Designed miniproteins, single chains, continued (2). Designs and how they scored, part 16

Each design is a single chain, and the fold is of that chain. pLDDT is the mean over its residues in the fold that is shown.

## One batch from the design tools (miniprotein)

Design m4522
Fold by ESMFold2-Fast:
Structure m4522 (fold): chain A 79 residues (1-79)
Amino acid sequence: MEIEELLRKLEEAVRAEDVERAEELYEELKKLAPDNEELKRRVLYISALAAARRAGRPWSDEEIRERTDALLAEVEAKE
């Protein structure tokens, strides 16, 4: 459940508006699933939502959480 743990930590970093931590976790997820392009795109999307949220965009923590949960469900379905 290494991917699940990293996704959870990514959500925490997004909530804390810790862009450095979110980027670090994104790189770790890429290492674990380097050939999973869909997972990479969805992790990038979550990181983009974190950046947009910091810039005062209308995306909420709940929306970022929903996207993280959807990504986790896709990862679980592929296993």
Scores: mean pLDDT 63

Design m4523
Fold by ESMFold2-Fast:
Structure m4523 (fold): chain A 55 residues (1-55)
Amino acid sequence: NLAEVSRLVAEFAREVGLPVTDENQRAVVKIARDLIDGKMTPEEARARLEEVAAA
């Protein structure tokens, strides 16, 4: 469910303090898609968001 996974990824972004900008929104959507496709776990998705926040 894309909507639920996108919401979960957005919640992770909020928890790690990542500001939602046009640039960051693209990264968040990509992470949500990879999570839906089973290419990563929720833990890996959170780690990816932390990497984006640190960049």
Scores: mean pLDDT 72

Design m4524
Fold by ESMFold2-Fast:
Structure m4524 (fold): chain A 51 residues (1-51)
Amino acid sequence: MEEQLEKVRKKALEFAGLPEDQLEIFDGKNREKILERLEKLTPEEAVALAK
């Protein structure tokens, strides 16, 4: 289950238009904040984003 959630979260990032090379916007602390928000995303919400 966690493996699938990890893949879904990664796809949600790409779908939201947040490419991995946007690290300059992700300051050390900002990056941590974004990751925490993604962790709070439910699988249902992540799937809705990826539709």
Scores: mean pLDDT 55

Design m4525
Fold by ESMFold2-Fast:
Structure m4525 (fold): chain A 66 residues (1-66)
Amino acid sequence: DEVREKSVKIVVETASKVLSKEEVDILEDILKDQSVESIIMGVEQATALPEEEKKKVIEEIEKLKK
C-alpha cells in the first residue's frame, strides 16, 4: 500500500521532468492500481525515461521494499 503509493510518486516525479502534465496524469492513473513489481517492470519498459533515471527510480523503489 504505502510502498506502492511511494513508488508511484517517485515514478510520477521523475516522469514530470520529461512528460507533459497530461501524460503524467495518465501514467499515474495506470500505475496507482499496479503491484510494485509491475511498476518496476513499467519503468524498465518506459522509452520516455533516460536509462540513468530508470536506474535511480528502480533503486529508490527497491530501497522502499526493505
Scores: mean pLDDT 76

Design m4526
Fold by ESMFold2-Fast:
Structure m4526 (fold): chain A 95 residues (1-95)
Amino acid sequence: KPSVKMELVGKVEGKAPDEEKAKEEFLEYVRKGLEYEKQKKYEEAFEYYEKAAKVYDARVIIYRSEDGTYEVIVLTNDAEVSEEAIKLLEEQALK
């Protein structure tokens, strides 16, 4: 989208000793963040997006649009986890 103004809210990197549990927690936090975003509880959504980044070996870039909506860009070492997170964002937030 060429003309959307976005404010960079945060960039977080995580490391996880237990990859399998970390992946599950990561996706769970992303899902909960999206649930709060749908309810327009953007501060709570942001909190869960931060938790997601911290529990997995991932880099999460979080933007806030001018209307207060958060947009999350997920970069991970695991393509499957990245793909699932993106699908959650598309299905739940982006329609």
Scores: mean pLDDT 59

Design m4527
Fold by ESMFold2-Fast:
Structure m4527 (fold): chain A 85 residues (1-85)
Amino acid sequence: MEEELLKKLEEEAEKSTVEEIREMIAKALAEPDPLKRNELLGKVAALIVIKMKKGIDVEKNAELMAEAHRHYGHDVTAEDILKKI
């Protein structure tokens, strides 16, 4: 079950664009329920990590990850994200 979910996330990550991921972040941040918001942002983070590990738009995806972290009050830059991959 979890392995099948990971495979679906990998397929979604490969097919999604940077702009689509940015729209997913915006939709997650517009979610009024903080638990649902965190679940949506968790999925977005997983997609970004998969894309970066596969070498897909690495710098742009690092920027998106840093943007998502800053919405939680974390002082994180794209360069900080790149150092952790």
Scores: mean pLDDT 76

Design m4528
Fold by ESMFold2-Fast:
Structure m4528 (fold): chain A 84 residues (1-84)
Amino acid sequence: EPLSEEEKEKILKEELKEALETLGSEEEFKKAVEKAKEPERREAFLKELGENYGLSPESVEQLAQEPELAQLMMAIYELYEKKK
């Protein structure tokens, strides 16, 4: 049985929380979340996810409707880029 899209979002959200605890960068994460609160930056990031990370249009649309999840993904992406 394929997981529902809602169940996939819950699993992803839990994995994101574990990644944040592992990174141990609460200060940098807070800064990234503050930047992700800007609608323009969030829209640009979602577009970049589709183009560079190969997210399906369906997933991008779901993230656009879930601003908290989109903010978490943006924050993790920014931390990941900073660490590399």
Scores: mean pLDDT 66

Design m4529
Fold by ESMFold2-Fast:
Structure m4529 (fold): chain A 88 residues (1-88)
Amino acid sequence: AKEEKLKKAEEILELIRKLLEKLEELQEKFKIDSEKVHRLLDLIQEVLDKLKTMEEIKDFVEEVLKALDKGPEEAEKLLQSKLEELNR
């Protein structure tokens, strides 16, 4: 039980690391300012705080990574939509 939880936590940390690397790439590619990056990170953190299971966290991070591939505007829309669903 503890070993499986640690493995899932390590998998999520690797996904979070990939998210941060992707945000750095987008900052360079789209010339977005630090406030925009900070806002995306704040929205990601707000959604993560509301998720209850490791599976929900993993699925969410993977969705954010896919949205970031389309650009920062698509990522922000996804994050706002997820936050609205969780605040119902």
Scores: mean pLDDT 76

Design m4530
Fold by ESMFold2-Fast:
Order: structure tokens, then C-alpha cells, then sequence
Structure m4530 (fold): chain A 59 residues (1-59)
């Protein structure tokens, strides 16, 4: 799995969907904010169930 998509998955699992910060993901993976935004959109399109799981995990 690419580092950017991996960081997105980890962020969703830890902070939930609303906790996604594209700047933080970009910093963590060493890519631009535009690249992080694209990767986030692609990842969510490929893994829509993670959106539901993130909603359930939010306290």
C-alpha cells in the first residue's frame, strides 16, 4: 500500500472521517496537499466501508 493511502487509513481509524487533515497527511507522507487530497478521494472511493466504520468508532 502506498504511504499516503496508508496514512489516510490510519488517520480515519484514529480520528474518524471528520478528523482528516490533508495538511497533516501531506506532512506525514512527504507529498503535497493536492496529492494528499487526491489520494484521500481515491482511497475513500475504493474503501467506502471505512467511512461507516469510522462513524461507528467516533465517541
Amino acid sequence: MEKTKEAIKETIEKKGLSGIDLKEIAERTGVSVSTARRATREFLNENPQLIEEAAKKEA
Scores: mean pLDDT 71

Design m4531
Fold by ESMFold2-Fast:
Structure m4531 (fold): chain A 107 residues (1-107)
Amino acid sequence: VALSAAEIRERAALRERYLSEITEALKKGREEAKRTALRLAEEEIAREGRTDRSVEQVAKELLEELAIGNGLPESKLNKNDSLEELIDKAEEALEAAEKQAAEDAAK
């Protein structure tokens, strides 16, 4: 990977923004999360100029990253998971992470 330190920081900031937007959409509902993930996937494909990935594949990658970021084991992710299944896994991981954070804050 031949990225400069500035490019790495910019990509990390964009990644955090994308995952944050999906998290907020997920709190509004699964259909909103699906629409947001697909929109952000289209933005990433346009920015990167990628033709090797579909919008749905990039949206699935964003949802997988959100689920893993919230503590879901990679072993629970399947290559054949639908967008809806990945949204369910991301929601479950987020709810578990929020519950743990609330319990830790109460101690």
Scores: mean pLDDT 77

Design m4532
Fold by ESMFold2-Fast:
Structure m4532 (fold): chain A 69 residues (1-69)
Amino acid sequence: ALRKWENAPPEEQARLGGDVLIEYVPEFRELGERARRGELTVGQVAAVMSAAMLILSLEDPERLKEVLE
């Protein structure tokens, strides 16, 4: 899922990042919904994605693998 986001055009990265957060990181679902609605900048979505990946790497590395696939 994350690889699809990384390969997306910049204008679509914020929305796709929001979709990844909603699908794989329930703790950030509301931030993912806000990203999907265009309420967050691409930079803000990237920051939230980085925080989510860090949390998953510490708490649930198996979920992180699912996100990276």
Scores: mean pLDDT 72

Design m4533
Fold by ESMFold2-Fast:
Structure m4533 (fold): chain A 94 residues (1-94)
Amino acid sequence: EEEEKERAENVKKQMIDYAKQLLEFVKENIDKSDEELEAEAKAGNYLAGDVLALMKRLNITREELQKILEEILSLPDDEAVKRLADLLGIPYPK
């Protein structure tokens, strides 16, 4: 159905845009300590909180998260969204 396809496409676009924002944040804050990111998250920076949550959930470093995000964003949009859904622990948008 067209309405369901439009919703899925909008969610996919939002996921790719979010991943780009996460990657930019990780690159700008690669040298920051976890304590500094926790302070930024408490100050209302949701990207700092999301990065810390992903690192703890996946047991990876910021450098590893950067490489994962760069790899995902280098894929075709459909495959990038599927990999992002897996990374974020959410269902693939239909």
Scores: mean pLDDT 80

Design m4534
Fold by ESMFold2-Fast:
Structure m4534 (fold): chain A 96 residues (1-96)
Amino acid sequence: DYVEKGEEALKKKKYEEARKYYLEALKKDPNNEEAVIGLFELGLEYYQEGKYGEAARVFEIVLEKGSSVLDEGTIRLTKLLLEEAKEKGGDSIPPV
């Protein structure tokens, strides 16, 4: 089970392995809510560790692949976290 392997990798802070397992789960079942939630949790872990570029990329995947299976509250939170991660990660649009 790719979701279980992703969750185990995430608990061990093996973030790249967790991402690969959750993406494989979504490749087999694009509506796998547990895999989307796992990617969201991965994004939060990257964000908490100050890895804002990695967090932003994962949150973009969550929004791209998970918008049909996530509740509106989680979608809104993911959008806010994505914008914060972009601001903190140095994808800074030069000031106007």
Scores: mean pLDDT 81

Design m4535
Fold by ESMFold2-Fast:
Formats: C-alpha cells, sequence, structure tokens
Structure m4535 (fold): chain A 75 residues (1-75)
C-alpha cells in the first residue's frame, strides 16, 4: 500500500477506538470524519475512505460501528 506501516497502525488504532465508542452507543461521527480525512490524505484505498465517511454520516451508533468494522477488516 502507499501508506507507511506507521500510518497504517495509526489508522487501525483510530478506527478501533471509534468502533469501540460506537459499540458502546457513543457518538463517533467527528472521530470517524477525522479518520476518513487522514486516510484520504495518506493514500489509503478509496473503499476504506468511503466506509469511514459512511460511519461519520451515520446517526445510529450501531450503523457507525458496522461501517467502522468493515473499514477495519480492509486494513
Amino acid sequence: SSATPEQQESLKSGVQLAKTLAEKGHDSSRLAAGLAQFAEKNGFPKEVVDLLKKAAKSKDPKEAAKYLGKALEKL
């Protein structure tokens, strides 16, 4: 991938945190939006960026957790 191992670890850690917050019913939208921006700027696959953007737009924490989980599977 075009992303460095350090950038990959940072994104994985961030997505895991956002997913954990969403699974506990907390709003992860701002964190997911920041993670989407980070992924896009650092050349991560479009499919990962799109999933993080969907998580950021999700009003239901359970739906956000689903998209964050799918993004994590692709990292």
Scores: mean pLDDT 86

Design m4536
Fold by ESMFold2-Fast:
Structure m4536 (fold): chain A 90 residues (1-90)
Amino acid sequence: SLEEKVEKLLEELKEYVDEESLEKLKEIAEKLLNSTDPKEAKKLGQELLDLLVEISEKAASYPKEKQEKIIKLLHELDELAGKKLEEIEE
């Protein structure tokens, strides 16, 4: 399921990102997964994207291997969020 894929990505990110950023990601992702309002979902998607960008910028100072892994996981999370946004229509 989409929820299971998101939880797996967040668990992998736990090894690479700080706890504050991880908790914010979990909160936004949970709200987005449970959203049924297209307007609120779009706002949550933007908040998620902004946070993913912040985490990516923090990662720029890390060793290349760690940076590439973080960026890949963030991209996968953004892709799943986009898929959920496309499904929230009525």
Scores: mean pLDDT 81

Design m4537
Fold by ESMFold2-Fast:
Structure m4537 (fold): chain A 114 residues (1-114)
Amino acid sequence: SAIEEQKLKNAREEILTELSYLHLEGAKLVAKRQGLPFNPSMPWEEVLLALSEEEREELKDRLVDFLIELSEKLNIEPEVLIEIFREVVKEEYDSPVVLAFMDEVIERFRERVG
């Protein structure tokens, strides 16, 4: 239906916005810790590799919380949201490090809603 099509479009846009926001926040944190100027073009792979294990875990939890809230806000079934998230990630990223990170987010989201 037109309503379902709009929900899917809204979900994709919200996911893209959140991923961009978290990427920039991560890049800012890395720049601050390294004493370097903020670089908004720093790839996600470089950001993830520069973050500590604890910071990566916090980032995963934040993204999972975002997906739970998005599922509730847009009234989208968790399984459908996982498919949208996976498609967005595959379209935006080709880095194995980033893809592995996002797969762990998907797994954690599934565990929390299952």
Scores: mean pLDDT 87

Design m4538
Fold by ESMFold2-Fast:
Structure m4538 (fold): chain A 59 residues (1-59)
Amino acid sequence: AERPANSQEANNEYENREVEQSAGEYRGMRGRVQEVGERNFMMNVNGENRSFPNEWVRE
């Protein structure tokens, strides 16, 4: 399906890269970043896509 056009000023520097969570409930968990927003990134955890603060990313 065609997605609506969306123009967003986002930092995609670590999108699609493997990172480690440095804080929170999943601290120490490594996974592939699926999407990066201004304040949060999306990572798959146990088969579910979840959003976490960008502050928790560690490469």
Scores: mean pLDDT 67

Design m4539
Fold by ESMFold2-Fast:
Structure m4539 (fold): chain A 96 residues (1-96)
Amino acid sequence: EERSKAASLTTAAMVLASIGRIYAEEGNLEEAKQAFEDAAKVLEEASKLMPPDAGKLYREAAKKFREASKANSKEEMLKKIDEGIKLVREADAVER
């Protein structure tokens, strides 16, 4: 079922975002950027499998993860990833 696939992809994206956050906190910004870019791609694929309202929030979250991957400072990067994670949680609430 598409919903199960979306859930698996969302879980993978959140794991990648968490790995990226750890790298960013350690000052490894290049590894963090790669993890956030990969998280954004996976979350964009998940958004295609979701209902419109949840899909929109997942696309906005993916945009925040891409902004994190392009950030020039650890502080901006962490802010963008936290904004993206919040949007994923809001999407999960809307789906229920």
Scores: mean pLDDT 82

Design m4540
Fold by ESMFold2-Fast:
Structure m4540 (fold): chain A 69 residues (1-69)
Amino acid sequence: FAAEVEERRRRLAAIAEELGLSVETVDDVAGLRRLDPSASYAEIAERLGLSPAAVRRAVRALEAAGLLA
């Protein structure tokens, strides 16, 4: 479990660095998308104070990394 948590955090950190976001912000995007898969990028962006384009990039990066379905 601990090793899986550290690996997930490492992947989140890599995505955050690539996108110029905080790890917490990327994790929040993943969390909101999991809680409501039907939520639009604009809705998530409004909740987190991001642009819809930033949310789209974060979601795509998370999906590519296997961190989001």
Scores: mean pLDDT 79

Design m4541
Fold by ESMFold2-Fast:
Structure m4541 (fold): chain A 101 residues (1-101)
Amino acid sequence: MKFETTDAAEAARKILEALKKSDIVTVTVEFKSPEAAQRLADEVKRGVADEAEIEVKLEGNTVTITIKPKSKKAGERAGLTIALALLRYQDEVTKVTIEAK
């Protein structure tokens, strides 16, 4: 599945749905500033390390997060952390792409 939106709330809902059904979820977030991208990257690394195997790639204004949950419940918790972070930075978000396998 591949899904793209400019609405952070819609992206948050799709991330939660994908992490309930998929073994690997990749979220790519484009921001208005590299500072906002760095803040999301740092928050995700800190917030979900215990719940999922995560890979975070920061390239200028773009953060790519690959999430492999340790369990279904851990996936739900990781998804909530990422969703809340996106909503916190929603005014800085220009585009979100979600890919699930």
Scores: mean pLDDT 80

Design m4542
Fold by ESMFold2-Fast:
Structure m4542 (fold): chain A 80 residues (1-80)
Amino acid sequence: GSMELNKVTISNLPKDADMDKIKEEIMKAPGVKKVEVDRKNNTITVYGDRSPQVLTASVKGILKKLKYYGAKVSKAKKVK
């Protein structure tokens, strides 16, 4: 169905990363619908209605802009 979201997970963030700032910048990206911050696991999960490749590329671009060069972005997966 046309309502399926893809998700990517950001990991390998510094402990001192401004996760709220990362969330705000990602939420401004086209096709991003939801951003969840997990401070216990030091991860951010991004949900969007764009293709897996486009969503992953957008997230990687924003992390580079914010100078989080060590951040790892997972392969995008469909959400139920």
Scores: mean pLDDT 80

Design m4543
Fold by ESMFold2-Fast:
Structure m4543 (fold): chain A 92 residues (1-92)
Amino acid sequence: MSVKLQLLDKSGNLLAESPWMTSLEDFKEAVRRFLEEIKRSGQERILKIVDSTNGEHVAEVTSLAIQLAREAGLKIVEIKVSGKEAEITVAP
């Protein structure tokens, strides 16, 4: 696995970015930190997932990010998945 997580505003501006992550545990921790930032800001945000491995893990990590967002009490507004990338729009 090699995935990166980005936190974007609704206009597509980059607010925060993880390093490339090779474990699901690192990915979960990065997602939880970005979800906490969304809750703190009270603003709708986009979680963007980029998979360097030809998109092989994008479905798995997208499903995991959605689960973690719901567990955190956040609303999933929109999901876009294409090739190596996924964008999950999340609201507090």
Scores: mean pLDDT 85

Design m4544
Fold by ESMFold2-Fast:
Structure m4544 (fold): chain A 90 residues (1-90)
Amino acid sequence: AEEIVQQRLLAVVKEFDGKLRKEALIAGATVAAEMTALMIKSQVPVTERMLRRMKDLVKRAAQAAGADEEKATEFAEAIGKAIQKTLLSM
């Protein structure tokens, strides 16, 4: 992942520290980093569909690692906004 992507993801993880268990934060951030790397490599403008798919996968990963649905949804939305901002700045 690009350095700026890592910085943005770490900022969101720090924001949700104490709100979600550590394993959920790591799982969600890992999926977000992988999906963002794919989006960058595709050289295609980020679509609303791609962002929705990423948010869904982040939410599911966080829930699988023990986060409740409400907090996982909030985390996925924050990740989505951070990644959208990052890709618009590139």
Scores: mean pLDDT 79

Design m4545
Fold by ESMFold2-Fast:
Structure m4545 (fold): chain A 76 residues (1-76)
Amino acid sequence: GREELDRAAEEAIRAAREYERLLKDPNADPTRLAGAAIRAIGSLLTARLLSKKLGEVSPVLEEAEEAARSIGIEME
């Protein structure tokens, strides 16, 4: 339900923020950078799918969309 949607969106936000931080760190492990991007994308897609299935608008999903856009992740 809604809790699963919000958890996926929260994970997307968390991963997107980690990715942004790692992008600015010249000593960041490339594997960690890639992992953060994959988690952000996967969690955002999961949250979008759940939102469509539930027919609900979530403020957390809107925050996740903005976080992804701020780091250059734009998806159709």
Scores: mean pLDDT 80

Design m4546
Fold by ESMFold2-Fast:
Structure m4546 (fold): chain A 83 residues (1-83)
Amino acid sequence: GPTTASGVITAVTPIGSSQLVTFELGGRTRSLLLKQAYPAATVGAVLSADANAQTLTINGQPVPEELLALATLKDAITAILSD
């Protein structure tokens, strides 16, 4: 599969105290669950994942690993880039 990808955030949905970020990537809808609201996560923002650099960014700003609800940064990047 791809080692890098970028997509556009299409929805930001509150789930209790958590935030579900939905984005279009390579013709597919993907989601990322954050423990709380992240100000850079807005509709129209670009989410980028890079497995080689181990980076996950929204509008070029790193997503803090502590905001990832149930996964490490590596696991989140892998999930985003998988089928």
Scores: mean pLDDT 82

Design m4547
Fold by ESMFold2-Fast:
Structure m4547 (fold): chain A 85 residues (1-85)
Amino acid sequence: ALEEELRRAVEELKKRHPEYAEVYDERLAAILDVLAGRPEAPARLEAVLRREIEIQAERRGASPEQVEEALAQIPGLVAELVKAL
């Protein structure tokens, strides 16, 4: 159920933003690995989220300060996801 819902959500995101399809797939794979309890998955998810923020920031022309603030939130977001499982 959850895996199917996540895959469906990613496919809808890829339809709306095909330019980010690769990073959406990488994020989905990392989230599924976290859900499967893989010990290296939280660190991999952090790396994918950092890359996603950097790619989106470059395309949108975000300031270095906005990027730094967004990157600072990643460890907390990943920890909350792991805790929620």
Scores: mean pLDDT 81

Design m4548
Fold by ESMFold2-Fast:
Order: sequence, then C-alpha cells, then structure tokens
Structure m4548 (fold): chain A 94 residues (1-94)
Amino acid sequence: MSPAQRLLELARRLLEEARASEDPEEAIRKVEMAGMAVAMAAQLANDPRALALAEEFIRLGREAIRHLREGRREEADKKLDEALAIVEELLRLV
C-alpha cells in the first residue's frame, strides 16, 4: 500500500469514527485529523485532480464542523457522507 493510500485509509476510518461519535468535540477533532491526512495524501499524489478533491474535502469538513458546533447532527452527517465519497474518489487516483 502506498503512503498516500495509507493516509486516505486513515482519513476514511477517522470520518467513520466521527460519524459514529456521540461527542461533537470528538467528532470535530476526528474530522480535522482526516483533513490533515487528505491534504498530505493529495501532496504525495502530486496530481491536480487530487489537489482539487482535497480542497472539496476541506470545504465539506468545514461545513460538517460548523453543523456539529451548532448542534445540527443530521446536516453534519450528510456532509461527512459527502466527504467520505471524496475519500473514495481520491483512493481511485492513488
């Protein structure tokens, strides 16, 4: 498994754990960690498509964090599901 693949698998696990977490602060921390892993994976891929997908992931993660802070769990979960789809697209590029 490439270093980029390992980082994306970590991001997938972190997002799944964020979605399963009943603690909003724990969920926020896991989304932030997933964003760091995605950004590093995109840099390692050195592909403009991967960089664009990473930017979209960061936007979705920011929206999910905002909804979590506002107590909007259903909206946050939808954004986390969209972010998971971006991780799956990134995994196909690496």
Scores: mean pLDDT 90

Design m4549
Fold by ESMFold2-Fast:
Structure m4549 (fold): chain A 108 residues (1-108)
Amino acid sequence: SEEEVAEKVRKALIEQAKKAIDLGYEVTASAYKAGNKVVLQLAIKAKKEAKPEDFELPEVESSGNLKVETRREVFDDGSVLLTVVMDYSDKVAEIAEKAAEEINKLAK
């Protein structure tokens, strides 16, 4: 189902956030609607011992139930931005918002 794919995205990004926090990185997450899409982002801020290769996109493949597009950007300072774009539904938006809230709560 659409909900199952969105929950896999949520779990994968939370796992990346926990890994980054455990390694001493600062993280911030955001979720927002952009037209007919829901965008979920995890920003991992660089530090002196930054290893951008430690942070990978979640393996969530597009299914017939939900199209998922993933992007990984590494900046010159070693900061990493993980972006997931999904087709909009109220349920997908709710799951993405809860993911961002959970990550930001862990990052306190």
Scores: mean pLDDT 78

Design m4550
Fold by ESMFold2-Fast:
Structure m4550 (fold): chain A 84 residues (1-84)
Amino acid sequence: SLDEAVAEFRKMLEEILKASPEEADKLIDRFVEKARTLTPEQVAAVLAEAQRYLDEAIASGLPDEKLLRLRRFVARLGEVAAEQ
């Protein structure tokens, strides 16, 4: 369902932040591949949630290195959405 996809990708965003920098890149690649298996509606909802999460992370003052991970993930989700 749409809500299940959003909830799963919310957990993925948290995993990206908790990982080491090297593991974060591997997780982003894996999660982007999962996003490609979603419907266009699910991808749009996941992208909106990831953008909202990034905005909240910026507002809360997360370190630049963590923000770069989130920006990279959001950008790649945007590419998936554009390819559908």
Scores: mean pLDDT 87

Design m4551
Fold by ESMFold2-Fast:
Order: structure tokens, then sequence, then C-alpha cells
Structure m4551 (fold): chain A 70 residues (1-70)
């Protein structure tokens, strides 16, 4: 289900960003994590759209979260 995938993706993206000490993740890192998680969970929907929704979910709870362009 897309909603479950987005929630799991949001968690993985936030964990990656927080591990940097800066609460930041690159666009390329977000895309790589999204693709790998989609493959692991059998998600066949729009991964790019799911990444954007996951980022929105993270920012609602963590306004300091940032995605930086590569």
Amino acid sequence: MEEEFIEKLAKELYVRASSTGKNEITRAEAEEIGRRLAEALGFTGDVEAAIEKAIEMIKKANPEFRVVED
C-alpha cells in the first residue's frame, strides 16, 4: 500500500538525515533510499511522488529537516 510505503520511506530518510548531525539529506540519497526500499517492499508505484510525500511528512513533524540538491 502506498501510504505504508511512504511512512516507512519517511522514517528511513529521517534516520539517514539525522545520522549526519545536520538533519540534511541530498536529493540523490533520497532517490537511492526510495528506489532500494521500493525494491525491498515490492512497491511498483511512482517512487518520485512517494519521496515528495515522505519529505512533506518529515517536515510536518521536523521543520528543520532539509533536502539539499546535489
Scores: mean pLDDT 80

Design m4552
Fold by ESMFold2-Fast:
Structure m4552 (fold): chain A 62 residues (1-62)
Amino acid sequence: DSLRVSREVGLLLRAISGESESDLVREARSLGDDEVVELVLKTHRRNSETGKQMREWDAKVA
């Protein structure tokens, strides 16, 4: 529903911003939905890894 979706989107935006994984997991878990927890973790890791990989790739190529 709209409130759940809004909170879910908020968590994803925070994951994209690189906020603490533990804080995101706590919030997602409070929603009682394992799928949301997985999605938030995946988004956080992918976004953080992508940013890190881009920096490393740029440094290597210079």
Scores: mean pLDDT 68

Design m4553
Fold by ESMFold2-Fast:
Structure m4553 (fold): chain A 71 residues (1-71)
Amino acid sequence: LVVSSELTGAGRSRSTIPQGSQVLAITDPYTDRFNRQVFIVFYRDTNGKPRATTFYAKDRARVEAALVPAT
């Protein structure tokens, strides 16, 4: 899976997943220590470095819509 459009994550230090990033894994939604429903996307950035970004569970459909097969 590859990110087809830029994705902005949750929280104060909102991290962005750049277009073209390879998705490695997506967690199921869970309740974090701040009582937020979130999930984590693990990906390789455009330089091949492993990264992670947290999203609110309500954004799951938006995130999945931005993911396309690498084929």
Scores: mean pLDDT 73

Design m4554
Fold by ESMFold2-Fast:
Structure m4554 (fold): chain A 66 residues (1-66)
Amino acid sequence: SKEELEKRLKRQQAKNFLLDEALKSVKEGKISVDEAQEWIRKKARELGFSEEDIEFLVEQFRRQVG
């Protein structure tokens, strides 16, 4: 349905925003990689992501940092 597509789009936008913000903060020297990883977990959990989705997002972040 249209509503399901909108929910999926919003979740994808949230994931991209969290990854971009974490990468930017690490590149600017504001936080460490480990601090960025924990920040992603905290924010994704606050946004209602499942623990499985949170761990996949963290893995994606680690690949982009390395």
Scores: mean pLDDT 84

Design m4555
Fold by ESMFold2-Fast:
Structure m4555 (fold): chain A 103 residues (1-103)
Amino acid sequence: SLEERLRRGERVAEALADMKAAIGASEKFPDEFAGNGKRFRLAAEQAEALLRSDPLFRPVLEEGQKRGDELYKKAKESTLEEAKEIIDRANRAAGEVEGLIVR
């Protein structure tokens, strides 16, 4: 249904925001999260590509990008424990995006 398609787009946009937060956390704590930043940048690019594939998702993509930029800024000021939570959330989000791309 249209509602199911839109809900899927919303989940991908949420994942995009979580990936952007994780990039910020990885930049603040590079020794703890070596390599994770590059992985999450690739996952974010994949999420953006999915959202750009359908004009229906334009407002969802724009909101996800805006939220992601705000979460990125907050993550750059996070504590190590907050950064660990951000990375854990991003790992779950990456798995969800991968599940939508890989058959």
Scores: mean pLDDT 82

Design m4556
Fold by ESMFold2-Fast:
Structure m4556 (fold): chain A 87 residues (1-87)
Amino acid sequence: SFMAELWALLRERDVPADAATLIGTAAQEIYEALKNGEISLEQGEELLAKLRAFLEEKYADDPEQAARVAAVIDEVTARLRAEYEAM
């Protein structure tokens, strides 16, 4: 399933477990809301952008970790967009 592939991706990336859990949970909630027509793709991308900003601030003391976390959320956002467009 799409979400199983996203969780596998998060486990493979070199990011903190708490960041992986936050990103995966947010992506799952957004994906379900998109499938149910409860939000637009634009709203889902905006929610992920807000999470990205939050995590960048959380890891501001470790710029390399902040960059890795941001890159992972960008990849998750791209995969979610592609999955939605394939619906």
Scores: mean pLDDT 86

